# Designed miniproteins, single chains, continued (5): the designs that were tried, part 65

Each design is a single chain, and the fold is of that chain. pLDDT is the mean over its residues in the fold that is shown.

## One batch from the design tools (miniprotein)

Design m18389
Fold by ESMFold2-Fast:
Structure m18389 (fold): chain A 65 residues (1-65)
Amino acid sequence: SREELIEELEKLREEAEELAAQGNVRARVLLHETDEVIEEIRNGMSVEEAREKLERHKKALESLR
């Protein structure tokens, strides 16, 4: 559901925030982009688009490890 996708993005946001706090500039960018995606989903983005955004953000976070 849309709400479940938001919850997963919020968890990803928390992980990105931790990395950004450690000085990771790419993680800071991902944090801001994730906040924008959450707002877009709340403002009517389809579940299909939301899932695609979540998968891209998951891959981006993995690239920071």
Scores: mean pLDDT 82

Design m18390
Fold by ESMFold2-Fast:
Structure m18390 (fold): chain A 61 residues (1-61)
Amino acid sequence: SVDDLIGRVGRAAKAEDLEALRRALEELRRLDPEMARRVAGALQHQVEDPELSELLREQGR
């Protein structure tokens, strides 16, 4: 479940799908808030879209 959500977050970030990324991070945060923070922080350096970068910054804090 958590691993599946981490995969969904990564795929949404790669696809630059802001809504899918937000939803996957919200689900991950409900199950494992520490993992959600780490994943958001790790992906923050990999995205070039400023809206995606801001969402990841917000969710990583």
Scores: mean pLDDT 79

Design m18391
Fold by ESMFold2-Fast:
Parts: sequence; C-alpha cells; structure tokens
Structure m18391 (fold): chain A 55 residues (1-55)
Amino acid sequence: EKEKIEALREAAKLVEEGKLEEAKEILKKYFGVELPEDASAEEIMKALKEELDKL
C-alpha cells in the first residue's frame, strides 16, 4: 500500500507540473484507471483522490 500511496503523490505532482500524460499512466499502471486522452488536470486529480480513498 505504501507504494500505491507514493504513486498517487507522484501523479499529483506531475499534474501540478502539467505532465498530464505521465500522471494518467500512473493511474493506469497502478490502479487500472483509464481516463480519456483529453482529461483535464481537475479530472485526473479527482481520480487520484478516489483511488486514495479506496486505500
């Protein structure tokens, strides 16, 4: 679970840096969550919070 928490933190940091594709890859790889190609930073952050709440 610590590894997943670290992945969520890195993805959130990537969103702040504008690296939205890298953040989406973390969600897909670690959580199996596929977001659309044009997903906004807000949508990615919402998905990250939902996955954190499941841990």
Scores: mean pLDDT 80

Design m18392
Fold by ESMFold2-Fast:
Structure m18392 (fold): chain A 111 residues (1-111)
Amino acid sequence: KEEEAAKYERKGKEAEKKKEYEKAIEYYEKAAKLDPSREAYYYYKIGELYLKQEKYEEAIEYYEKALKIDPNNYEAWYNLSLAYEKLGKEELAKEYKEKAISIQPDNPEIL
């Protein structure tokens, strides 16, 4: 299972480099199903790809899925904040940005 998941992860990364975001998402979803131990990572990657496409509602959905599994991913909290900011949800954006800072206060991207 893990070897097959790694194959799809490689295909996802190659599609991402080519900016083939829908293909990258499909590959990361397949990888998540094959390797539940890395599911949080793959959901985070899918969230990033939706954010790059300015699909903010979909990005939020996948960041929330990633954070439910790994709540210490400060990058996911920060990107969740950015997605809410883009949707005009400023209070939620501020809350989640503060959450990211609380986990990794030395992150220069947040400060």
Scores: mean pLDDT 85

Design m18393
Fold by ESMFold2-Fast:
Structure m18393 (fold): chain A 56 residues (1-56)
Amino acid sequence: SKEAVEAAFSTFDRDGDGKLSAAEMAQLLSLFDRDGDGTLSAEEQALLDAFFAQLK
């Protein structure tokens, strides 16, 4: 799961600058939101926050 998150971030972060556009973030959210309800579990949210912190 963590490796899949890293691969997804790498794919959407074309510039390699650790920044994603709103559209790219929406696509990432969709990948982790299995229900398609636009809501992430606390676990998924924590993973996203950790990856953004690492990319800063």
Scores: mean pLDDT 60

Design m18394
Fold by ESMFold2-Fast:
Structure m18394 (fold): chain A 55 residues (1-55)
Amino acid sequence: SVKELRDEMVKKIAEIKKEVEAALKKGDFQKAAELRKKGEKYILEADARLAALAA
């Protein structure tokens, strides 16, 4: 259960990182900044959820 949730969260975080990289390559710094903020929030929420389930 915890492992599968972690794997899903890692996959979603990786997808956000790819979108940020794609935006940066296109010179869309505004979109890259927005995606980065979204990723940071998701990481914090994912870490909190994993900690609650594992502890």
Scores: mean pLDDT 78

Design m18395
Fold by ESMFold2-Fast:
Structure m18395 (fold): chain A 107 residues (1-107)
Amino acid sequence: SAREEAIRAAREAVRHAQEMIEAFKNGDYDKAAEHALRAAVAAYRASWLAEQLDTPIGKEASRLFREAAEHATQAAEAAKNGDYDKMIEHARRAVELARRAIELLEK
């Protein structure tokens, strides 16, 4: 279902955000940026799928996933620049928003 696919895509986004942090800590800024962009793509996909539910909860989850994707994109830019503090700030915000949206969809 679109709901199950949205949750799956969102979980993929969270996994990529975690892999981004790991890659950055290992000094691989290019891999960190790649994972951040994959997290953004997955979060945008989750947003689109949540919107397809055509429910108030689906629309709210879609907005949260879109905001998560925007933060993941900012994390990718920070990772490319070697800016750990900005990368972590945006990565944590992306994960927080994605997890809140998953919780809404699981209710």
Scores: mean pLDDT 89

Design m18396
Fold by ESMFold2-Fast:
Structure m18396 (fold): chain A 85 residues (1-85)
Amino acid sequence: LTEEARKLLEEGKELLEKGKYEEAVKLFEEAARKALEAGDLELAAEAYEGLAEAYEKLGKLRKAAVYAAVSGIFKAAAYVEKKLA
């Protein structure tokens, strides 16, 4: 799951660089799902950050803002988990 999520995240980033924003959204959604299934909050945060950027490029600013906020929450949660370990 974690390795699959990481590969999907990298493929999504490549699609963003190529301007294929709708395809990037699909890969970032899949990456976030697999990261959450693996319990990897840091990887999930990166996937949601990718979703925010892709939606911003598509002009869907409300969705971009929501996913940016979700990414921030998961980054904070991952940071707390690392500090508690």
Scores: mean pLDDT 84

Design m18397
Fold by ESMFold2-Fast:
Order: structure tokens, then C-alpha cells, then sequence
Structure m18397 (fold): chain A 83 residues (1-83)
């Protein structure tokens, strides 16, 4: 599989984390968000390659991992967040 670009931003508001970003993959590519190794949200890339998904987490520090892929390429990125 070829590599793709993936930029990820995480923002916490109380126990709600907004995960947003952009990828070089085609519109409709799959997006999965994992919190502490558990699948928390799923989506697809928008027409401009952007995505925004919201997840709820318990209070404390968490690792957020985003994976994007299609039939051509994939990429992953991780970030830490505190709620």
C-alpha cells in the first residue's frame, strides 16, 4: 500500500473531544478514531479531504489515534488529549 498524508488536530471541551484533520486520500476514504486503543468513531473524508469527528471520553489523559485508508493508500496519526 502507498503512503498518504494525514494531519490531525484534537480539541477537548469537557469530556467531548473533536478530532479534525485533512488527508491526501480521495473523498469517501474511511476514517476511524481510536481512543486508548478502542474504536470510538467512524466517518469518511469530505470532498476537500477534510474530516471532523466527535468522541466522548472519561476525565483524564487519553491517546487518540486516527487511521485513514482507501483501496490505494493509508495513513495513521496519534495525539494525546486531557479532558
Amino acid sequence: PAAATLDVEVKAEGNTVTVSGRSSLAPGARVRVYVDGKLAAEGTLNEDGSFELTVEVPPGKHTVRVVVWDDQAGAAASAEVET
Scores: mean pLDDT 81

Design m18398
Fold by ESMFold2-Fast:
Order: structure tokens, then C-alpha cells, then sequence
Structure m18398 (fold): chain A 88 residues (1-88)
């Protein structure tokens, strides 16, 4: 269901924000929070732009384990968002 996808997307972004804060990347945490806000406001264009910015920022993380973990969360969020947009 779309409602289940939306819940999983929001949970993925909250997890991304928490993990970004744990590694000290406040900028990525801020992007995650703003992405969730844009999504809740149904601003699909802004949500897509912020997810792209999150991906670029995560790709620049020097620690391989942290980069992989955060990139996997962002990729999951992108896949969920694409599914949500296709159903609306």
C-alpha cells in the first residue's frame, strides 16, 4: 500500500538523520530533516532535489563503512520515493 511505503520512507529518513548525527555530519542530518519536511508537504520536486543532495554528500564521506551505510539508506529512500510517486 502507498501508506506503508510512505511510513517506510519516513522511517528511512529518520534513520538517516540519526546515523548522520552519530558520525558528526550535521549537514547531512539537516538535509534528511528537510527532505522529510518537503515530503510531508507533498513537495515532490524539492524532495527529489534534497535526496540527490544527500546522495552527493554521502558519496564524499571519507570513511568507507560510514559512506556505504549512509549511501545504502539514501538509495533505499530514493527507491521508496520513486514507488510512492508512481502510485500518486
Amino acid sequence: SVEKLKKEFEETLRKLEKKAREIGDEGLADIARETLKAFQEKDWRKTAQLLTAAGIRAAAIEDEKERKELSELINKAIELFDQIVKEE
Scores: mean pLDDT 90

Design m18399
Fold by ESMFold2-Fast:
Structure m18399 (fold): chain A 63 residues (1-63)
Amino acid sequence: MEVIERDEKRLAEETKERVEEELPTASEEAKPLLERARKLAEEGKGLAATLQLAVALALDREA
């Protein structure tokens, strides 16, 4: 059972889609974090990308 690698690829795809949707409405503070999340997702690091996305969304909500 190789759920970790499968989950990373799935999370990377999900994160990339969410970043693309959030970018048009993101604050200036959240934009660099969203871009980092997308880069991590493109590298296949789904877990890291998802965590970065969560931080970006938290800052966007506060800003």
Scores: mean pLDDT 75

Design m18400
Fold by ESMFold2-Fast:
Structure m18400 (fold): chain A 126 residues (1-126)
Amino acid sequence: SRTEELNRRLLEAALRGDVAEVERLLAEGADVNAELTSGNLLGHTPLDMAALVPDTDRSVEIIELLIAHGMDLNRIASDGQPLVSARVNGSLTPLQMALAHRGPEHARRLAEVLEAHGAEILPEDL
């Protein structure tokens, strides 16, 4: 459907660090709380994609944009965990993905932003 296509494009734009495209897709009706149900991004959320952006300041900007558009950090993901503790295919949380792919300073900066917006970050989430 159009909504499924918009949601996929939102995750792809977030992964690229394209702030302007993320904003346009959200304005077009993309679901900021989307969890993909098919394809190579199955189980992923916009938060997962934003956490993988290599430029830390750009990653933070996209996360703040997603939160401003109603991303629910208290949402229960498909694995039964809150969004910040959710593990795609039982592997890594968004912050663990950030740490593994972008390093500890990147993950720390993202954790600070999420905590500032009310997320409960547990030791196992890092």
Scores: mean pLDDT 77

Design m18401
Fold by ESMFold2-Fast:
Structure m18401 (fold): chain A 63 residues (1-63)
Amino acid sequence: MVSDAELRRLEELAGVTLSEEDRAFLNEYPGGPMAIIILLDKGEADRLRELDLPEALREKLLA
């Protein structure tokens, strides 16, 4: 299961607030939040398009 610390780090790096729906999706993919964090931390946010993310979450992270 994804930790609250991982979700908080993702929100901080992306500059967004995750919805309940976003959190539910990420909890089904334990490696997903870490992959997003790594891409954002490396400045490779454009590569989020290569991940199988919900459209709304992807748009939010790329904004």
Scores: mean pLDDT 76

Design m18402
Fold by ESMFold2-Fast:
Structure m18402 (fold): chain A 57 residues (1-57)
Amino acid sequence: AEEYLKKAEEALKKGDLETARKYLQKAYDATSGASTEEREKNFERIAELSKKIEEAE
């Protein structure tokens, strides 16, 4: 999950919204099988990145 979140952030910084969304989705999928604490932390970061991507549209 963390690797995908990092790639999503890098893509967003470059203005590549399609790649950012792709990695954000992969991070979401990878987080679904994690512990409760890890899921909550990752979902919070996913929500922040999703908002930034939406603002860039």
Scores: mean pLDDT 75

Design m18403
Fold by ESMFold2-Fast:
Parts: structure tokens; sequence; C-alpha cells
Structure m18403 (fold): chain A 70 residues (1-70)
């Protein structure tokens, strides 16, 4: 049905968004390790990491909800 196709496309879009966010999160964690001797930079990266982890968690919840509607 058109609704199932729409849900499948939304699931694919959310999966792509979550994967992109996870790659960015990994890069932020790498940057934090590279800058471990800079407390100000570490604090800024920690905040960004926390923010992206929260966005990924919300994305995972949205994805689970969409999958339940299939």
Amino acid sequence: SPEEVRLELLILLYEAMINSSRLLLEELKRKKEENKDDPEMVAKLEKSIKDFEAEIEQGERNLAELRERL
C-alpha cells in the first residue's frame, strides 16, 4: 500500500540520519581524545557529544515507533 511504502521510506531516512549522526559522534570522540590536554576544548566536545547522543537516542525512539506501524 502507499502508506507502507511511505513508512519504508521514512524508516530508510531515519536510519540514514542516525548513521550520519553516529559517524559524527565517533569523529567528536576522536577529536576529544586528540585534544585531551586542552580542558576547555574537552569540555566543549563533551557537551557536543552529549547533545548528539541525545539526538541519536531520540532518533532511535522515532525509528522504533515507525517500525511498529509497518
Scores: mean pLDDT 86

Design m18404
Fold by ESMFold2-Fast:
Structure m18404 (fold): chain A 64 residues (1-64)
Amino acid sequence: ADELVEKGAEALREGRYEEAIRYAEEALKIDPNNVAALLTLAYAYRKLGRGEEAMRYFRRAMEA
């Protein structure tokens, strides 16, 4: 989980938003309440213009 979270955060910093989503989704399969992975998904979806998906992951992160 930690390695996938780090890879997701790195991809997000480098503007590789689809890769960031993939790594964060894999991390959530291991730990569904991983706040860092949920936030990576929220920011990546926001950068891709998917505001509804971004809001959903922000809510999950706040409730985790």
Scores: mean pLDDT 83

Design m18405
Fold by ESMFold2-Fast:
Structure m18405 (fold): chain A 57 residues (1-57)
Amino acid sequence: SGKEAAEKSLAAAKAGNTAAAGAVAASDGRRQMGLPPIPASASFEESVAELERMVAL
């Protein structure tokens, strides 16, 4: 599910392991959950915050 993908991506992003992949996974996970995509202009920190929001749902 999108939430599970978000949890995994958030853990990796916070570890600094795959920052760019974390942002991409956030967008894909949002699509799976029926949420609007993260804007391309969003910073990495904003993308991480959206991952945290998805996990909190």
Scores: mean pLDDT 65

Design m18406
Fold by ESMFold2-Fast:
Structure m18406 (fold): chain A 66 residues (1-66)
Amino acid sequence: DKEKNIELLKEIEKNLKINETMYEILKDAAKKLGIELDPNLKVVKLSKEEQEKQREKINEIAEKIE
């Protein structure tokens, strides 16, 4: 369901601090859904451990889209 995937992406934008790699994944997912990511999305430097956890969540969402 495209609408559910858009909602998940928006929730990620609001609630996660993301790094550059995660931003690229979300940008690709948003492009596939036909939406634009918030250009002010919180792109920050994360610890390696936090990056791994959040990357897993983002990959799960990206997989649902494609």
Scores: mean pLDDT 65

Design m18407
Fold by ESMFold2-Fast:
Structure m18407 (fold): chain A 95 residues (1-95)
Amino acid sequence: MTVSISPASVTAKEGGTVTLTASVSGGEVAEFLFLRADPETGAITGAAVAPASDPVLTLTNLTAADTGVYYAHAFPTGSYTSVEGPGSTLTVVAA
């Protein structure tokens, strides 16, 4: 199973909106978990859980705190072992 997230990188202004979309090939997925990693500390914070039918993370009213690397973890149907894809880098710049 291969998991991906798009766009792979995006730069947005504060107060803006960004949509990240997860996708999978080679398997059936029950849900996705989106996690944010802080770019300086590597600390992981939760972002959202999304069903396979709507595999999107929408971030609105962006602030500098939203800057980081976002990962999509796919949970295959009938499995509790997640599959991680490459990160998507979000950079939020002052308006």
Scores: mean pLDDT 77

Design m18409
Fold by ESMFold2-Fast:
Structure m18409 (fold): chain A 71 residues (1-71)
Amino acid sequence: MEEDVRRAAELALEAYLTGDEELARKAEELWERVAARVKEAAAAGRLEEVERVMAAMAAAQAEVAARLAAA
């Protein structure tokens, strides 16, 4: 799951920088899968899994922001 979050963020960033519609679509599909898993985990009371995914999202967003600031 955390790997999918990081991969989705990387694909989204690359799509943004290159204009590659296929990478944008792949990133969107991965985000949809992550969202579905988070909803399932929350409904099942697996709050630790939800927190781990949220932490991975925050880390991925920080990395993307740092890379964009360096451009």
Scores: mean pLDDT 80

Design m18410
Fold by ESMFold2-Fast:
Structure m18410 (fold): chain A 90 residues (1-90)
Amino acid sequence: RRKEIEEELEKLERAVAESNEILKEDGEKLSKEAERKIAKVAIEEGIMSEEQLDSSVDEISAALAAAAERLEAADPEAVEEFAAEREAKA
């Protein structure tokens, strides 16, 4: 189960990174196309359901935050270790 939490944390990190890249490219005038791309990333990583494809960026951000909170609640030690490892590599 701990390895599953680590894998889910890696998926969440990838989803957040890809979402931030899409937001940076689209800029201040966030398009419906960019919102759909971000939603697809979250769906592919298992953070959101396929029914949430039309979600706004705010809803997607809330879903990503909720996923992070669930992982932290499930194994706070693994989440802390993951964050520390990322900080050490940076």
Scores: mean pLDDT 71

Design m18411
Fold by ESMFold2-Fast:
Structure m18411 (fold): chain A 71 residues (1-71)
Amino acid sequence: MEEAEKKIRELLEKAREALKRGDLEKAEELLKEARKIAEENEVSEELRKELLELETEVGIEKLKQAVERVT
């Protein structure tokens, strides 16, 4: 558990940095990696909440960019 949670925390931190600089593809890649680890391991509800929150933020930004491009 400790190794899995540590890895997730590192991935979440990197994803936040990627999101901050507008690198949505990198942020999404890092979050997908963190999600896989979270699904394969029992992790704290706090980490799951942080992961979901970041996934939601990245998803919203991707959707905004897609809509702006098409409409």
Scores: mean pLDDT 79

Design m18412
Fold by ESMFold2-Fast:
Structure m18412 (fold): chain A 65 residues (1-65)
Amino acid sequence: MDEEIKRALADMYEGMANLAEKRGQYEEAAKWYEKASELYDEIGDTEHAERFRKKAEEARQKAAE
């Protein structure tokens, strides 16, 4: 139950991050990717957690330039 809810929230956060990137809001996109990564880490999905952590890093780098 809690795991399914966290997965659904992570999917929503990924969608929010994608929308933020479309708007050029890379700082916001990074925060959403980081939230998704945290949720995947909590449910033990380390592969997805690592993927979204990397996306957050890329978004932060774009925000700095």
Scores: mean pLDDT 82

Design m18413
Fold by ESMFold2-Fast:
Structure m18413 (fold): chain A 64 residues (1-64)
Amino acid sequence: MKEEIVEELRREAERYEEEGLEEAAKTLRQAADSISKLPEEDEETARLAKEIALQEARRIEEEA
């Protein structure tokens, strides 16, 4: 469900923020906000956006 994806991204963002990775947290929160605005029928788009956001956050972490 779209809500589960949004909750997961928000939880990951909180974890990154607690670890001092503010930019990664910001990226995940932006993705969660974007996904929350998608129609419920766009589950596939939500999943792709989640994967992209998580990859981006991981890249930011690795470059830090």
Scores: mean pLDDT 79

Design m18414
Fold by ESMFold2-Fast:
Structure m18414 (fold): chain A 80 residues (1-80)
Amino acid sequence: MLSEEVQKAVDYILARMEEGIRKAKELLDDEETLKKVFDNALAAAEQQIVSIGKEKGVSDEEIKEALERLRAAVEELRAE
């Protein structure tokens, strides 16, 4: 199970990513460029989750669960 601090970090990162992607869609008309923006944002978010988890001393299993939740939410955002 995710700790409250790790869950808040995931929620914060997702909210920022969703806002950034929506703004990118308004400014960019090229789907390939949008996919690259999305992929880069996901990679950065995954690195942030790993760094936060390590800093908070949570288990590798909890970090993995946080990454799986992040990826699932991001795939839902891609489907929009």
Scores: mean pLDDT 76

Design m18415
Fold by ESMFold2-Fast:
Structure m18415 (fold): chain A 81 residues (1-81)
Amino acid sequence: VEELLEEAERAVAAANAAVAAGDAAAAEAAARRAAEAARKALELAEGASRETLAKAIGLLIAAIGILIEAALLAGRKAPPV
């Protein structure tokens, strides 16, 4: 679980750096890796500490936010709500 959390943290950092550079494709790829690692950490965190669970959830939320930013950078239109 700890290795998955570390992978998710590194991927979030890479995704944020790509967003800052204006590289939507790199940001999307890194954010997807972060979301996958955080999701796997959550699946394995059954019975883990509250801190571990909170960290995994936080990383997943961060990854989703970056995926939305990457989509906006790519000029994709969200469907009207």
Scores: mean pLDDT 74

Design m18416
Fold by ESMFold2-Fast:
Parts: sequence; structure tokens; C-alpha cells
Structure m18416 (fold): chain A 111 residues (1-111)
Amino acid sequence: APPAPVITVTQSPSSTSVKEGGSVTLTGTTSRAVAASDVSWLQKKPGEQAKLLIYGASTLAPGVSSRFSGSGSGTTFTLTITNLTKEDTATYYLLASPPATRGSGSKLTVY
């Protein structure tokens, strides 16, 4: 079978700093429409494996805080984090498929 068409996944902002107790919305844009079922959000901290936060664009993964929420359809997807803590300092990635493609990343610093 031919390989699946390439997807480009771009995220904004690329880097942001938010005060503890605030909220942030991170956006991911895909170069072509993808099914919501093929969209996930990952949290990556230095020295750790990526943690699944959201799958199916809007479903919280088991054990993930309700402060995290996902939304979107087609080519534009958002991750919103409320009541930010310093533990939320990480790089966040949108993962779209097929083929499995990780976005450019959004680096969040909570101060």
C-alpha cells in the first residue's frame, strides 16, 4: 500500500509564560482535515516520557486532572489548562494521525 499522506502539525504559541492560578489555551493546526478520533494531546517534561492528556480531541485520559480540556474539529484543535500550577511547566504536543505526526510543540512556563 502507498504511505499515508504527510500531515504538518503547527502549534501556537511556540512558547508562553503564565502566572500560577491563570489559564492558557494552546492551539494546533493540521495541514489537512483529520478526524477528532485521530487527535491527542501529550505533555512532555525533560527526562520523562510523554504523558497522554487528551485523546479523541476532547476525552480526558485516565488520571488526568479535570483542569485540562480539549476541543476542536477539522484542522484546528485547542488544549485549555485552567488553575495553572508550576507542575504544568512542560512542552505540550498535538499528535495527529495517520500517519502519526507530532506537532511543533508549545512550551509552557508557569511562574
Scores: mean pLDDT 86

Design m18417
Fold by ESMFold2-Fast:
Structure m18417 (fold): chain A 56 residues (1-56)
Amino acid sequence: MLSEEAEQLVLEAIKAFVNKDYERALELFDKVKEIEGKLSDFDEIMYKQAKEELAK
């Protein structure tokens, strides 16, 4: 469904999110949005949670 480039960025974003590197996760998801135009519903949930964690 995603290009190989976008798939790699999503995997790296998920790794960053799991490691609580929320700034890195947001940067990687923003690159996916630039390539694909939008995130999947699942990835959007992670993106929103990462933004919420950074606002603490």
Scores: mean pLDDT 80

Design m18418
Fold by ESMFold2-Fast:
Structure m18418 (fold): chain A 91 residues (1-91)
Amino acid sequence: SSSSLQKLIAIHEKLLEENKDDPITVHLLQIGIGRLYFELKDYDKAIEYYKKALSLSPRDATAWDNLSKVYEAMGKYEEAERYRRKAEEAA
């Protein structure tokens, strides 16, 4: 449910705050939060967190692929294809 997703997001955000000095953990948590916002259909927040993850690790094929899927869900197929190609280049 959306309520359960919001609770998971809050837990991930707390973990992000507690682990802010660990870039590997921060990166993984940012991807996790982005995924939860995508499931919640909050595409703007999903994009925000995936872009934060990519700023930390620009070669993360999974984050590029997830970003592509968000744009596809929004009907932005040209942007989705561009980010899909970024995922392929990073793989």
Scores: mean pLDDT 88

Design m18419
Fold by ESMFold2-Fast:
Structure m18419 (fold): chain A 68 residues (1-68)
Amino acid sequence: AAEAASTAAHAAVVKRTRDMLEEKGPDLTLDEMAAVSRELAAQHRLTGVRLDADGRFTAPATIEAVPA
C-alpha cells in the first residue's frame, strides 16, 4: 500500500537520524540532518513512483528495473 511505502521511507529516515543522534548527540547540526533527509527523500521518490491507480504499491521498488 502507498501508506506502507511512505511509512517504510519515514522509518528509514528516522532510523538514520536516530543513529546519527546516538553517535553525535547534540553536536549533530541541522545542516547535516537536512542533507541526509534530502538524500533519503530523493531515493524515496524514485521508489514511490511505482504506484498503481489505486495508490497501492504494485511491487517492491527496484532502481535496476526503472525504465530509462
Scores: mean pLDDT 55

Design m18420
Fold by ESMFold2-Fast:
Structure m18420 (fold): chain A 64 residues (1-64)
Amino acid sequence: PLSVEEVRAFAEYAARHLPPGTEFTVTVPASEADEAVRALQEAGFEVKSVEIEGDTATVTAVKR
């Protein structure tokens, strides 16, 4: 799983370098899922789904 700090770094990179409409998935600790969603939204991504499986959360986001 990625930390929230790693999700923020990836989101900043993706916002600059990935084409619009790119969909991606990150896996974070379930306890950090809300913070990861906020980090992605702050970077301008649309969060499409959050799937919680035990101690991990899988977050799917799309670049606008």
Scores: mean pLDDT 80

Design m18421
Fold by ESMFold2-Fast:
Structure m18421 (fold): chain A 65 residues (1-65)
Amino acid sequence: MEELEKIAERAKKRLYEATGNQEVADAVANAIKTVAEWDGLSPEEAEELADRMVKVVVNAEKARA
């Protein structure tokens, strides 16, 4: 739980810094926590998921521009 919370918080920070959008940052961080809890992911797997989701969101912003 605690490691998952920290992983989600780090992803949220990265997303807010990249997008400037708190709602998007919160939504993606919550999705990471939900998927990790639902799938029973290890902290390492949750970090990989978080990194992947952050990259997808940042790349989507670039692709739109």
Scores: mean pLDDT 78

Design m18422
Fold by ESMFold2-Fast:
Formats: sequence, structure tokens, C-alpha cells
Structure m18422 (fold): chain A 76 residues (1-76)
Amino acid sequence: SALVDEAARLMARGVEAAKAGRYEEAARLYEEAAELARRAAEELRDSDPEAAENARVLAEAAREAAEEARAKAEAA
């Protein structure tokens, strides 16, 4: 899925931003990744249930990462 691939790329970019201490940027990237992964889970629900489940897990992980990055951005 193009959406899953894009979400994964945004997650990787978010991780790199977080490693660099750019928590505001990391939060935005994680938030975008979560939305794309959520949409991918919806689109794949009937055609590929396993991929849909993996996308849902990615969306949850991205949302939690965004919350953590937001908290760190506020502390900086």
C-alpha cells in the first residue's frame, strides 16, 4: 500500500527529527504518519486484513510517539 509505505517513511523521518532534538518537527511527522496509517487500515480492511491490522498498530504507535514528542517540545 502506498499509504502504508508513506506512513513508514514519515515515521522514520520523525525518529530522525527526534534524535536531533527537533521534537516539534517529529510530532508533526508522527501525526501525519498516524493519519496515513489510519486511512491505510480502512482501505485494506476487506482486501488484506493482516496488512490492515499492521497499519492500525502503526497508527497507534505513531499517535503515541506524537504525544511524547509534543511533551518534549513543550519542555524544550
Scores: mean pLDDT 87

Design m18423
Fold by ESMFold2-Fast:
Structure m18423 (fold): chain A 73 residues (1-73)
Amino acid sequence: LGAPSPEEAELVLATMGAAFAAKHGDEDGLIELARRWAERGLSPEALRSMADVARKYGFTKAAEEAERLAEEV
């Protein structure tokens, strides 16, 4: 089928990284990951997906930071 776009690939990688950090209880690592992806120009949609992962694991601080970054870019 069609090749994934660079944007879709970045969304998958960012979301998987967030899920990995969350599963290991690393809220600060998830925040750092969100900031690095935002600096790379990650889409607001992808940053919101990271925020959703953080909320599912109860990481309210990480969720708020990812949402804030999504609104700034």
Scores: mean pLDDT 77

Design m18424
Fold by ESMFold2-Fast:
Structure m18424 (fold): chain A 86 residues (1-86)
Amino acid sequence: LELAQQIADDIIERLKKIGYKDIEVVDLGFDEEKNTAYAVVRAKKKTKDGKELDVEVIGIAHFKKESFKPENITSYLVAPVVLDIP
């Protein structure tokens, strides 16, 4: 739970920096069998033309459960990839 919330918070911060608004955490989860935490975040951005662009970002982190600190975490973000700015 705490790790999934940290993933969500990181996604929210990054989305805010690139101009997205109405940021909502849709889902948070933890899979103990796979030592995986995930967060699903949706956001909206208004284009210069006044149209709304909707995005959904999924963050996944794999960790070792014996550590209170996420020393061996790999994070994945799923498209539309909003964190890779041209």
Scores: mean pLDDT 63

Design m18425
Fold by ESMFold2-Fast:
Structure m18425 (fold): chain A 75 residues (1-75)
Amino acid sequence: MEGTAENLLAFAEKEAGKETAEAAREALEAATSEESAREGAKRVEEKALKGGASKITAEGIGTGVLTLALQRIRA
């Protein structure tokens, strides 16, 4: 998990700033259910938009967080 998550966090930091990368890390660690994973991903997407990412990039970051969180929960 960590290698793929690190790639996502590095991408988020580069495109949307360190606050977005930290929010993504927190969302991944806090996700204990599909509902909490989805809520975390939505929050990260919003922070990415505020951090200057394009809508497409922000959605991509949010989707990445959701996918990794769901994989972590199901593992």
Scores: mean pLDDT 80

